# Designed miniproteins, single chains, continued (5): the designs that were tried, part 62

Each design is a single chain, and the fold is of that chain. pLDDT is the mean over its residues in the fold that is shown.

## One batch from the design tools (miniprotein)

Design m18145
Fold by ESMFold2-Fast:
Structure m18145 (fold): chain A 78 residues (1-78)
Amino acid sequence: SSLVTFISDEVDPEALARAMRELNKLSGSNLEVHTLGNRAGLELARQVAVDVGVNLTSVRAVVTGAPVPEVIDVPSFR
């Protein structure tokens, strides 16, 4: 399995696209992405993955300001 962690309060589409292109060089059937930020960042991550041609199996986000981190699963796209 491949794992990548994005530690950012705001999702930068350019930085995310570059990271996704690097991940595209690896087999990504069990790819997990960890992000910090809001729920809009998860949808953006999915869209960037589609545009770059990377399959995401799960994405986890830590929502800032919550007393307990929230884990959000994003359906994989094929």
Scores: mean pLDDT 53

Design m18146
Fold by ESMFold2-Fast:
Structure m18146 (fold): chain A 67 residues (1-67)
Amino acid sequence: MISEEQIKEAAELLGTSEEVGRKALEGARTLLESGFSREQAAQMVALSTGASREQAERLVELAEETL
């Protein structure tokens, strides 16, 4: 399960609200659960959120911690 602390960290990483951070984190988890690699998930997150590759990679790492 995704914790409130992880949602806040995702929001801070992306420079956005907790609600948007939650959705981004859930999206990253869904990509990983669907069989995408960390690299593929980070690329897709960066494209969908407008985040940098580095921010997207950190978000994907955070999402892996919730699995």
Scores: mean pLDDT 80

Design m18147
Fold by ESMFold2-Fast:
Structure m18147 (fold): chain A 97 residues (1-97)
Amino acid sequence: SAMSEEEIERKRREIAEELHKTLGVDEEHARAVAEALLRAIRGEIGAADLERLRETVLKDDEVASLVMDAMIAQLTNDQAALDKVAEETEKLLEKLK
């Protein structure tokens, strides 16, 4: 289904707010992740673009990097990478308790 630009902007804010408030992602990083995820879902950017963002802006943010790894794995249909992301997610959730 095609999303309107207004709906995309609303979804970006909702995702960024959830990442920041619930998962403790830095506000600037949360905004960057939300924008990148929506652009990837819309086919405007690919796995290589997400990898660059992960290795540069998000490199020191464990949660943001993990979210990017999940999307990259999904875009590339890499089951081993998806399994690795699941393991790292469980480890991260244990650290956040």
Scores: mean pLDDT 80

Design m18148
Fold by ESMFold2-Fast:
Order: C-alpha cells, then sequence, then structure tokens
Structure m18148 (fold): chain A 78 residues (1-78)
C-alpha cells in the first residue's frame, strides 16, 4: 500500500477509537514515506503515533521508545 493510503486508514482507525491499530498504521505509513525520501511526512506520521501512545496507551513504554528513536532518525535526515 502507498503511504497516503495507510495514513488514511490510520486516521479512520483513530476516529473509531482503535488506537492500537491506528498506531500500527501510522508507523507503516511513516515507513513508506521514509522509503520514498518523504521525511517530513514520515516525521508527522511517527509523531501522530507517539501522541496516541502517550495519550491512550501510556503503559506501552516499549512503543514510546521505538517511536522516539524513529523520530530522532528521521529528524537527522531533514
Amino acid sequence: MKGEELLKEADEAEKRGDYARAVTLYIQAADEFDKEGKYEEALKAYERALEIVKTHLPEDKAAQKVLENHIKYVKEKL
């Protein structure tokens, strides 16, 4: 799937309150944007996933760390 399609699916999952699915889809969208050199869009998708984890899944410290590492990596490419 294209990054834009994954981002749309992530937005729909978030609107339904399916936060775990939304996080997974935002990460997949960000990975696709990163592969295409779209680092700004990748950064935005990872940051959306991190915000959801911190707000709705705060006990998932492993997901927070993984997302923070991805955000740092993408920022270094900008």
Scores: mean pLDDT 86

Design m18149
Fold by ESMFold2-Fast:
Structure m18149 (fold): chain A 67 residues (1-67)
Amino acid sequence: SLEELKEELLRFLMEKAGLSEEEARRLLDMVLQGRGDLAGARLVIEYGLSDEEAKEFGELVKRILEA
């Protein structure tokens, strides 16, 4: 479900990317507004995501937008 995919993305952002709950919710909102590419770029630049983590983020974004 979309709700489960949102929870999975929040968990990824908090546990693997090291974001606070507030920061993770902000990035989720960007994804839902169609700004997933901008959110991904910010995660790399501001939070230091690896190429592998950025790819995982992109796959989660794709699943959310196709839900």
Scores: mean pLDDT 85

Design m18150
Fold by ESMFold2-Fast:
Structure m18150 (fold): chain A 88 residues (1-88)
Amino acid sequence: MVPREEAIKELRKRVSEEVTKIGRENGLSDEKIKRYVNNMVGIAESILELISTVQPELMTKEGMEEFIERLTEIIKDRLEKVIKLEKE
């Protein structure tokens, strides 16, 4: 069984990579990219903690991989919208 800490580590990696990519594509400064990475990683970890608490049966290896992918896509979509609103 995959431990929660391993799922969090993978989530942090996936979210950080996507946020950095989006920030770079939108011409954000390194400082802004770092800030967004920290904020979005924190949000993603909170959601994963909630899922592990309310639906522990879904915390299988496959379930965790699916949730990490879903959370990463949601964060990506949300961040792209936020950046567009700032028009940087």
Scores: mean pLDDT 74

Design m18151
Fold by ESMFold2-Fast:
Structure m18151 (fold): chain A 85 residues (1-85)
Amino acid sequence: SYLAELEKVLQSMAPYFDQIEQIINKVKEQVPDLSKLLDELLQAIRNQDAEKFNLAYMKVQFELLSQEEGEDIWSRFQVELSKLK
């Protein structure tokens, strides 16, 4: 299922959790209004909860892409994540 594929992705991210936390914390500094959603995203990654990860990731993407500065922040966020193995 789609969720089973996401679980595999989350497992592959586990060794990079500290780096992901640093990346998310930088985004929180840029968009403090989204800090609660970003905390939910980080918690889903930490707990390897594919369903909560999917929901939080989509919400963060939607909120950022709905604002001018947020589009640039989302793009940089994706670039930083792509630097992880």
Scores: mean pLDDT 82

Design m18152
Fold by ESMFold2-Fast:
Structure m18152 (fold): chain A 71 residues (1-71)
Amino acid sequence: MASALEEKAKELEEKMKEYLKKAQEYGDKADALSKQGGSREEIIKQISETARYMLLAIKYLVDAKALRRKL
């Protein structure tokens, strides 16, 4: 049972890391566009994607922490 919960927690933690990486990539794109004088609309679009992936990462973090409490 412990090993099964540990494996599930690890999978959720890996998903969290995946979404954090995507959030960072979109954040970097927003910063680059801002520095290069990109359109306000495109910058906002990249920021919105960053926020979306951060929310997904938080969801998986919460789920992983809930499983870890049982270990």
Scores: mean pLDDT 83

Design m18153
Fold by ESMFold2-Fast:
Structure m18153 (fold): chain A 79 residues (1-79)
Amino acid sequence: NPEVEELKARIDELKDREHLVDLAQILGALVDPENASERAKKLYENPPEELKELVERAKKLPKEDLEILLNYVKSRLAK
C-alpha cells in the first residue's frame, strides 16, 4: 500500500523518541479502541503538532494497515 509506505517514511523523519512513543499509543488506540488507556485517548484527541497529519492520514486506513504501522513504530522503539 503506497500510503503505508509513505507514512513509514514520515515516521522515519521523527527524531524525537517521545513522538514515537506517543504515535505508538495513538496507533494502538486506533487498532484497539476498547482497550485504549486514558493517556492514549487524550493523545488521540489532541496529538502533538508533529503527529497531527500522520494521525489524520492513519485514521483513514483499514485495521490491517494500522497494525503494520503500529508494528513498525514498535520495532523502531525496540532499538
Scores: mean pLDDT 83

Design m18154
Fold by ESMFold2-Fast:
Structure m18154 (fold): chain A 78 residues (1-78)
Amino acid sequence: MREIIDEINKILDIAAQANSLNASLVAMDVLFDALRGTLTVEKIEEARDVVLSSVPDEYREQVRERFDRLIEQLEKLK
């Protein structure tokens, strides 16, 4: 659980650096789902697509890497 929250916080940091309100709001929804225990791989994939479309090109590789790590950590909890 801590590792999942840490990866989401890194996504929030990237959204803030990109100055993207939409990316920040989507990342916060993912955080709240994780805290409630309702986060799924499908929700993460949907959030990734929205965040990738909401940030400048220079941040897209970092965003993709963080979402891949988030999925990896969630799958390790099963």
Scores: mean pLDDT 82

Design m18155
Fold by ESMFold2-Fast:
Structure m18155 (fold): chain A 71 residues (1-71)
Amino acid sequence: MVEETIKMLDIISKLPTAEDAALALYLLAGVLEAIGEKELARIVREAADRILAGADVQEVIAEAKKRIEEL
């Protein structure tokens, strides 16, 4: 699941708008929560929240990937 989540983050980082990236991250977090991956869901949801608050998509996703790799 860690590798699959990182691959999804790479795909999401290529979406055309910050709003699309944030929406995709919220959807991914919901799926991760539903399958019991609570810590991955938390990291991904926090990334979505930061993007909606105006943080740079590439920076937020890179930081989220690093946090996930350290699990």
Scores: mean pLDDT 85

Design m18156
Fold by ESMFold2-Fast:
Structure m18156 (fold): chain A 85 residues (1-85)
Amino acid sequence: MELPKEEELKAAVERFAEHHKLPKEYVEKFLNATPENLELLKKEHPEMYDLLVQYILAKAVEEGKIELTESDSVEKLEELAYKLA
């Protein structure tokens, strides 16, 4: 599975927020990835949570911190995103 680049995910978050009329503060929470913000978004905006998980993983891949395979489970990817947040 090919993860979008960090810049593309930021643009996707902005488009998602605009389309769903979400407050700008949720975009800021997305960019400031912390475990607490991940839990909050998972409860209030699960679609934004999915984008945030992808953003954290894409950023870590680009920084050479992790290597992803197509066989990695969604649960494994979520756990990894929390550790990187």
Scores: mean pLDDT 69

Design m18157
Fold by ESMFold2-Fast:
Structure m18157 (fold): chain A 100 residues (1-100)
Amino acid sequence: SAIEKLEELREEFEREMARMIEERASVEEVLALVKRYVDKIVSLIEDEELKKAVENAAKTLLEEMRNNVDDSDYEQVRRAIRTMAAVIRRIVDEIIEHEK
C-alpha cells in the first residue's frame, strides 16, 4: 500500500540522513539525497493539491538550505541535516494521516 511505502521511505530516509552526518557529507550531497526522497514521496501522492503543496514546501526548504548553509562550518551542515530530516518526517506523517 502507499502508506506502507511511505513508512518504509521515512525509515530509509532517516537512516540515510544519519549516514550523511557520520560521513560528513557536503551540503550538495545532502540536498541531492533530500531531493531524491522528496521525488519518491511525491510519486506516492494521489491528491494533486497535496502533491503541489509538498513539492512547493520541499523546493522552498532546499533553496533555503542551499543559500544559508556554509559548507566550511560542519556544525551548520549537521544542523541543516537535522532540520531537513525533521521537516520531511513531519510532511510524511501528514501525508500518511491524509491518506488514512
Scores: mean pLDDT 84

Design m18158
Fold by ESMFold2-Fast:
Structure m18158 (fold): chain A 75 residues (1-75)
Amino acid sequence: MLPAEVEERLRPEVERLLAEAEPALEEAREAGDEERAREIIGEMEERMIERLLELAPELREEAEERRRRLEELRE
């Protein structure tokens, strides 16, 4: 899907976002609050899409597909 070069540039950002969200995500999962867990994951996905557009604006179509999938998961 994504070019390997873009994935390599995005990986450190994804790892940082995951580390920042991990405590809240862990609490939501331990509480069995699937709705809150989905919201946290959705926020992380939006952040990743923003970083993708900053690093590779030419991948606008890929970013739009990721947003459509995110909306589908929310329905």
Scores: mean pLDDT 72

Design m18159
Fold by ESMFold2-Fast:
Structure m18159 (fold): chain A 82 residues (1-82)
Amino acid sequence: RELLRKKMEETIEEDIAYIKSQSKIKDPLEAELEALEKVLEAIEAFLEELKRQGKEDSEVAKVLEEKKKEIEEKIAELKKKL
């Protein structure tokens, strides 16, 4: 369980860093916001797929819901600074 959570957290962090590195946006805060919004969209799509499969109570779904909340909070914080 903990190994799955750690792997998912590392994957999400890597995806955010990768998207941010590929951004053509010169403002680092705007680039981070774009990366977070793209990752949030991907998490929401995966959660919908899990719900479709009847796996909404799975550990994977719980970890993704926690990460979705964290990313939404970071997006709200960044939008206040922009």
Scores: mean pLDDT 76

Design m18160
Fold by ESMFold2-Fast:
Structure m18160 (fold): chain A 68 residues (1-68)
Amino acid sequence: MSEAEKRRLAEALLAEAERELRENRDTLSQAQIDQMLANFRAWLAENEVDPAVAEELLARLEATIAEL
């Protein structure tokens, strides 16, 4: 998989997580939110996403969680 393809897939997963967080804010527990962040972090590591890109995308997800 190319670096551009990895980034595109990671950004797609981030967009889905951000949508779920915003749409289901009232039904999601803190434990579920923490698990979502942990799962995304694990996916980035497992797929060997560039560390700088991974940090950028994780910061974006954490910013979305902070806005809830």
Scores: mean pLDDT 82

Design m18161
Fold by ESMFold2-Fast:
Structure m18161 (fold): chain A 86 residues (1-86)
Amino acid sequence: IEEKLKANNEVNALLVEADRALEQGKYDEAMKLLEEAAEKAKKSTIGSLVAVALTLERWLPKMPDEYKPKVQEMLAELKKEIDELN
């Protein structure tokens, strides 16, 4: 129980930092934070995976075209992980 809570807290902290970077137009920094959050979420709970996926879906239309393929790739990977967890 405590391990899952720690993992969720870490993912949430990374998503907060990613949101801040995205709002500031720091897309490279935001992508690194989102990739780290996705990696940690894969080792935590389905709730963390969903949180990262929702963040990516929310920001996809607001990002420059050059970053959209990477965001779509990350979303596809997260959706596969969610499906595998049922």
Scores: mean pLDDT 80

Design m18162
Fold by ESMFold2-Fast:
Structure m18162 (fold): chain A 65 residues (1-65)
Amino acid sequence: MAAMEKAMETIKKLGESSGEIISVEAKDGKIFVKLKDTGIRRAETEALIRMVASVYGLEVEIEVV
C-alpha cells in the first residue's frame, strides 16, 4: 500500500492548517520535515508528525529552522 504517500499527505495538510511546516520530502523510506521554530507549538507539531509516521510504520527526521 502507498503508506508513504498517505503519511506525506497527512503531514502536508497539518502544515497547510498550521503554517508551521516549511517542507515535506520522502527519500529511501524516510520522511524529512522542515519546521519553523514556533517555541511551545513546535513541540506539539513534532509530536503530531511523529504520531502520523508511527501509525504508518515510517521513520521521520525533523529539522527545525
Scores: mean pLDDT 76

Design m18163
Fold by ESMFold2-Fast:
Structure m18163 (fold): chain A 90 residues (1-90)
Amino acid sequence: MRSSEAASEGARLAEEDVEKAIEKLKELVKTDPGLAAHFASGLLTGLINKGLANKDIAEQIQKAVHAAVKGDVEKALEYIEKTEELIKKQ
């Protein structure tokens, strides 16, 4: 998958099926942290388009990507779980 394709998929899945988008992000932080960064960017765009994004959600997604890129998969997954909780509260 190319970076542009990952971002497009993230945005599409966030608008069509947020739970599936979050699960795909969890998979990518474990397997390809670089691609996870592009997917997460698309995911945030999709959440904005759907009216589900706020500052706290954006911050948790950014922290998840940063942790994943640093090799801290466990911490990245923790931030993604916090993102899920924030989305469910809306």
Scores: mean pLDDT 83

Design m18164
Fold by ESMFold2-Fast:
Structure m18164 (fold): chain A 78 residues (1-78)
Amino acid sequence: SEEERLNEILKRVQEEIEKIVEEMKKKGIPQEKIQEIIDEFVAQVQELARKYLAGEISLEEFEEELEKVLEEARKKAE
């Protein structure tokens, strides 16, 4: 079902952001900066979820946009 696929996508995204956070910690990035990046990431994910639930974007577009948000977080972690 779409609900099952949505849950799988969200679980994967959560696992990936947790890996990015661990990488930032290992690099000695200040906790305040890590929290800022997490807050921005969460806000973007929530906005995409709102668009998907409103029917403004498809599940496929939602997944593609989440990948872009993850890539931006990875770049901030370098």
Scores: mean pLDDT 85

Design m18165
Fold by ESMFold2-Fast:
Structure m18165 (fold): chain A 67 residues (1-67)
Amino acid sequence: ANSTQVAVALHELGKKYGYDKVMSGEEIAELILKESRGPMAEEIAEEVKRRFGKEKMTIREKLEKAL
């Protein structure tokens, strides 16, 4: 997955749960796998987990880092 795909996924979660919601990359990856049925969902989830891992920060902060 590329940075644009990661940013789009983070933006969708930010719209649904709030951009100020604090989550780890692992927690976001689990939500992507649970809620997305797109062919890139697994690759995007893996990339989010790789980039952010256990680091807890807002969805907004992760989105800024993804771009």
Scores: mean pLDDT 81

Design m18166
Fold by ESMFold2-Fast:
Structure m18166 (fold): chain A 55 residues (1-55)
Amino acid sequence: MLPRSEEERREHLRAVADLYRQEGRTEKADRIYQAVDEGRLDEARRIVAEDNREG
């Protein structure tokens, strides 16, 4: 289901970043982890959305 809290959003974004690493997209994964660690969850979500638009 859609994340409701910031903690759930962080966990979700980390899971997505892990998938990107497994696919060899380490650059995007690192960017997402950095944004999550800095509390910029909205930016991390944009990175994920950007990738989904192209793939």
Scores: mean pLDDT 74

Design m18167
Fold by ESMFold2-Fast:
Structure m18167 (fold): chain A 78 residues (1-78)
Amino acid sequence: MKVVVVGEDGARHTLEVEESMTAGELLERAGEAFGRPAEELALVKDGVVVAPETTLKEAGVEDGDILGVIPRERAEAW
């Protein structure tokens, strides 16, 4: 499936992902696209921070979804 990740700067990247991938694995790919370490990033779906060990299927991520990518420091304060 394909998802769109949106960074804080408004940059958008389309990523091809599997429903069995974890949010952490998605963040590794997003980090490469945004030029940032994955460990400095957090995934947000519908205003909720997704734990890195949660699979995309468990998080309810579907084909064509738009997901937020934010700094981890923001996620820890959220």
Scores: mean pLDDT 80

Design m18168
Fold by ESMFold2-Fast:
Structure m18168 (fold): chain A 119 residues (1-119)
Amino acid sequence: SEKEELIRKLAEETKEEIKKIYEEALKNKVSPEEMLDRMALTLFAMAARIIREADLSPETARKLAKAVADAVEEVREYLKKLLEEKVPNEKALEEIYKKVMEELDKVTETAIELLREEE
């Protein structure tokens, strides 16, 4: 459907922005916490665009927002573990980047499933 193509397009644009955030974090020696905060804002921005542009109902919008919040919390818990294990900063940045990309794919599929329930 046109709306599924829109969701996939927004997800790909979000992946490019997440990659850019990761590359800038490596270059500027940004903390993993600061990088994750920037990535989280980008994920919530993607959800907001999907809700608006796919014209999702308020109920479906709340479910998608919750899926993004749950994904961000999952990555924050993973970051806490990496910090407790005293993983070097550069490796922690790489691990968080990979985890965010995995969670973005899950959120994208959730958005498509929620859209199909509404259609």
Scores: mean pLDDT 89

Design m18169
Fold by ESMFold2-Fast:
Order: sequence, then C-alpha cells, then structure tokens
Structure m18169 (fold): chain A 71 residues (1-71)
Amino acid sequence: DEVKERLVRAAREEDEERFERLVEEARRKFEEAGKEVPELDIEAVAASGLGFEGAPLVREEGERIAAELEA
C-alpha cells in the first residue's frame, strides 16, 4: 500500500497535469457507478486503465478497483 502510493506520487510528479485529469475521469466513473470516491481507489483506477501501465503494483490494485467499478 505504501509502495503503491509512492509509485503513484512519483508518476504524478512527472505528469502532474495528465495524472490529475485521469483521476478526475476515474472519479466521474465512480460517481456514475454509485460507488464511493476515495482518493487511493481513484488513483489505482487511473493507473490501471488510463496511463500508468509501467507500475505493476499500482496496476494490480487498479485491476481490483476496476472490477469493483464494473460491479
């Protein structure tokens, strides 16, 4: 979890503007699905499907969160 957050933050610092937009897109998907909008879950979803495929730990969390979103 701590390592996941660190990877997400590192990616955010590299592409801060893009990451912020990806988080907003994931947030809206959560809201449309009627799910809660926690910061960590949004970041995991954004990293999973929207551009941070090079971070495997974050990707794994994103896959789990994406499954929750689809439900």
Scores: mean pLDDT 51

Design m18170
Fold by ESMFold2-Fast:
Structure m18170 (fold): chain A 83 residues (1-83)
Amino acid sequence: MDARIARLEEEARLALENARRGKEMLEEGKKTGNAIKYTAGALTLIGGGLTARIALEQLESMGKSSRDAREAIEIAREYGIYV
């Protein structure tokens, strides 16, 4: 169980990094008019939010939670991505 929890916590951490990176890319793409960067940022943010939701649901099924996963999901929701 410990190895699975540690793996899911790491997945949640990486999902948060992806959500933050996607947000930065999306905002920079919007600011500079770079459609490719905007689209790449949006896709990265979607991937981060979805991965965070899956990791959080699995952790919660084991009586655990993840602040990183919740933060990633909230970042995604700021941009209309509901996972």
Scores: mean pLDDT 86

Design m18171
Fold by ESMFold2-Fast:
Structure m18171 (fold): chain A 106 residues (1-106)
Amino acid sequence: GLDEIEKLLTEASKNIRKAIEAARQGDLETAMEYAKKAYENLEKASQLARDLGLNEVAEHLQRAADEVKKAYELLEKGASPEEVIRELRKAFPHLTAADEALKRAR
């Protein structure tokens, strides 16, 4: 239900912040781990939103997932921490939009 989507969005947000912190410290392996967890949370949340017919919520969650996936691919390619952090930060506006859309669905 809506509470599960909210929980997954909250966990994704925490994992993105942890990925950013790890990248800042040069711990790319830990950054990849948290980016992967965030991506998995967002993909699951997007699918649950689609199953409930919450198309606007699902679209915003998928856009956030796509930005996290791009950051993960940058980490795999050995991109700079600055590039990785910039890409991870692009997910936050989509998370905010998803949260606002989810609140309107209540």
Scores: mean pLDDT 90

Design m18172
Fold by ESMFold2-Fast:
Structure m18172 (fold): chain A 81 residues (1-81)
Amino acid sequence: LELPPEQIGVIRVTAVAPTETEGRHIQSLVDELEKLGLAKRVGETSFDLFVTPENVQFAEDLIATLRAMSSELTLGAPEIL
């Protein structure tokens, strides 16, 4: 009750694909993350990734996967909500 569980980190991810086909693969991944409540799309190539203390490792693995699928990946500075 007294613990501050509201510290959700938000990282804006911009993933640029080398082709439209790769872009669709990235979009499908983002759609699945939105269904899990882990991301929110904010543009055609950008989304906000929600990082909690419990899923930091998952978020890191996901970013590594997106980097492998993208010709260019940009991460914004993490914002704590």
Scores: mean pLDDT 73

Design m18173
Fold by ESMFold2-Fast:
Structure m18173 (fold): chain A 83 residues (1-83)
Amino acid sequence: AAVEAMRELLERMRELARREGLHPAVVELVELQLRAGELGRTLPEDEARARELLEADPAGIAEEVERLVAAMEPEARRRYEEL
């Protein structure tokens, strides 16, 4: 249930990222999180990459995530807010 909801939200964010021409770091972060969900764990290299992306542009990433959440379908946004 929770894992499935998270995967669905991340897939939705990935679709919005592709369609909106979003920040490349946000797209990559979503891909890393989807892979972690598929494996049931975060790979050390993926954790290191996510940290690198977040440290490079934390403000830009935060702004883009906020924009994605605002652009979500009401149902997807509700699921995100419940996490």
Scores: mean pLDDT 70

Design m18174
Fold by ESMFold2-Fast:
Structure m18174 (fold): chain A 60 residues (1-60)
Amino acid sequence: MEARDAAEAAGALAEASPEAAARAAQYGKNGDWRGVKEALEAAGFRVSDRAARGLAEMGR
């Protein structure tokens, strides 16, 4: 399972855009992976549904 790919993407995002990472974390706490994906893409990052789900799981 490549959940680690999502973790690495989250780490890079936190360094480049802490605001986007914080918003993604809020959506992840609710299990709303769509919100996670949208927050990351709004910051200029391309995120698959798989990566967004992984990040949502981390936010929990």
Scores: mean pLDDT 67

Design m18175
Fold by ESMFold2-Fast:
Structure m18175 (fold): chain A 91 residues (1-91)
Amino acid sequence: SELELYLAFLDELERAGVLAIAASPEGVLSLAELEAILAALEARNPQVDPSVWAAVRDALRAAAEANGGRISYGELGRVIAEVRKWAQQNS
């Protein structure tokens, strides 16, 4: 289903983001690092609708901008949890 593809994409994004944050000495990702992760995930998930990618990118960019261009474990987890909840409720 479309929901299953979307949730699988969000799981992959969370794993990639968590691994990148864990590898960071400061425990955060820059906006540029987030954009690189999103571009790689988009290339690997051509079955996911482009409007879904745009919505996720906008949400993560907004969170990073509110944090001085960086995103922490807590911010990444919160954004992904909100997007997952929204997707499940609107399926």
Scores: mean pLDDT 77

Design m18176
Fold by ESMFold2-Fast:
Formats: structure tokens, sequence, C-alpha cells
Structure m18176 (fold): chain A 57 residues (1-57)
């Protein structure tokens, strides 16, 4: 279903952002959010990026 596809993509995003943060690579985290942006609201995208920036500050 569409809902299952969206969940799968959000799980992939979460994994990729988590990996980027663990590797200290903020640009990789931004690239992951950009790659999956069609599955996110603008507010969700901004929150994820802010969280990654805060983790690497």
Amino acid sequence: SMEEEIKKKKDELDRDVTRAVLEGNLEQARAAVEKYKDYLTPEEAERILQSAEDALA
C-alpha cells in the first residue's frame, strides 16, 4: 500500500541520517533528507535536519 511504501522510505531515511550523524557527516545527512523529501512535509524535513545539526554541534 501507499502507507507501507512511505513508511519504508522514512525508515530508509532514518537509517541514512543516523549513519551520517554517527560518521560526523552533516552534508550526508542533508543529502539523505533531500533524497527522501517527496515523502516528508517541509516541517518534518526541517526537524530532521535541525536534529542532525544539533547532534553534530
Scores: mean pLDDT 85

Design m18177
Fold by ESMFold2-Fast:
Structure m18177 (fold): chain A 67 residues (1-67)
Amino acid sequence: SVDEVVDELARLLGLTPEQRERIRKVLETNPELISALRSRIAQLRSYFPETEELKKFKEDIEKEKKK
C-alpha cells in the first residue's frame, strides 16, 4: 500500500512527518511511482542488514502465498 511505501522510505531517508505527507499525496496521484519506489527501496535495503522486522515481513508474505 501507499502507507507502507511511505513509512519504509521515511525510515530509510529519515523523513519528517511533513515530508511523509507530501510524498503520500504524490504517490496517491501517481500510483506508477509506487512500483518504482518499491524497486528503489529494495535496492537501498541491500545496503543494510536484514532486521528481525524484515524477516517477519517476508514470512508473512510467504504465508499469504500458501493460503
Scores: mean pLDDT 69

Design m18178
Fold by ESMFold2-Fast:
Structure m18178 (fold): chain A 112 residues (1-112)
Amino acid sequence: KEELFEKLLKLFEENRDKLGEMSPEELAAFWLAFREVLYEEYPEAKEILTDEFFLKLVEHYLESDMSLEEYAIELTKLILLKLGFTGSEEELDERAEELVKKAKERAKELLK
C-alpha cells in the first residue's frame, strides 16, 4: 500500500546514518515488495504482518548488525514457521531465499 511505502520511506530517512550503501527509497521499496510477495504466496500472512507490526520488524532490522539479505532471510524463516511450515530445515532455508530473491526483483520494478 502507498501509505506503508511513505511510512517506510520516513523511517529510513530518519535513520539515514544506519543505512549503509542502500538509499531510503531502495530500502522502502524492498520492504514493501517483501510484504507484497509474502501476501501473494501466503495470504494468511495478512493477519500477522499488519502495517504496525511490520513497521516494528523493519525498525528491528535497523538496530541489528545483519545485512539486509541476512535479516530478510531470517525474518522470512520465522514467518514461515509461524504460518505452519513443516518441511526440513534445508527446505525452509531454500524457500526463504527464494522469497527474498522475489522481493528484490519486485523492489526494482517498484522503483521504475
Scores: mean pLDDT 84

Design m18179
Fold by ESMFold2-Fast:
Structure m18179 (fold): chain A 91 residues (1-91)
Amino acid sequence: SAAVERLRAIRERLRELLANADSLSDEELYDRATALFGELIEVAAELGDEEALERLMALLEEFHAAVAAGDRAGARAVLEEVIALIEELIA
């Protein structure tokens, strides 16, 4: 489906972002991650997957909390959880 292809594309972009994280500023990492969260929320909304939306909103709050704390490792861990959620949605 088109939604599954969009989920795969977002997953690959998140993996690429994490692979290159050490070469990015905090601002660049956070801005790019926030944009990918937005795209993922749009896909979940289009699918009508209320559980996925709720989980994504919780992960977004955790991500923003890590960012506000200056916790780069915590922010990365949240993005890894987002990848795991996408893998569940594709399966």
Scores: mean pLDDT 86

Design m18180
Fold by ESMFold2-Fast:
Structure m18180 (fold): chain A 65 residues (1-65)
Amino acid sequence: MSIPELMAEGVATLRQLGQDELADAVRKTVEKDPSDPQALSAVARAAEQAGQEELAAAFRAALAA
């Protein structure tokens, strides 16, 4: 999955769960550098803290690829 696709899916999921602030933070983080491993790691951690295990796993998989 490409970073833009992963970002779009993540943002949509977080908005559906009512976490608009976190969704905006995800978008801003990847906007700075879509390929930055630090940014992807930070987003994965935020998703995990929000209880979004599947989304966190997807970001971690992207980091491992």
Scores: mean pLDDT 68

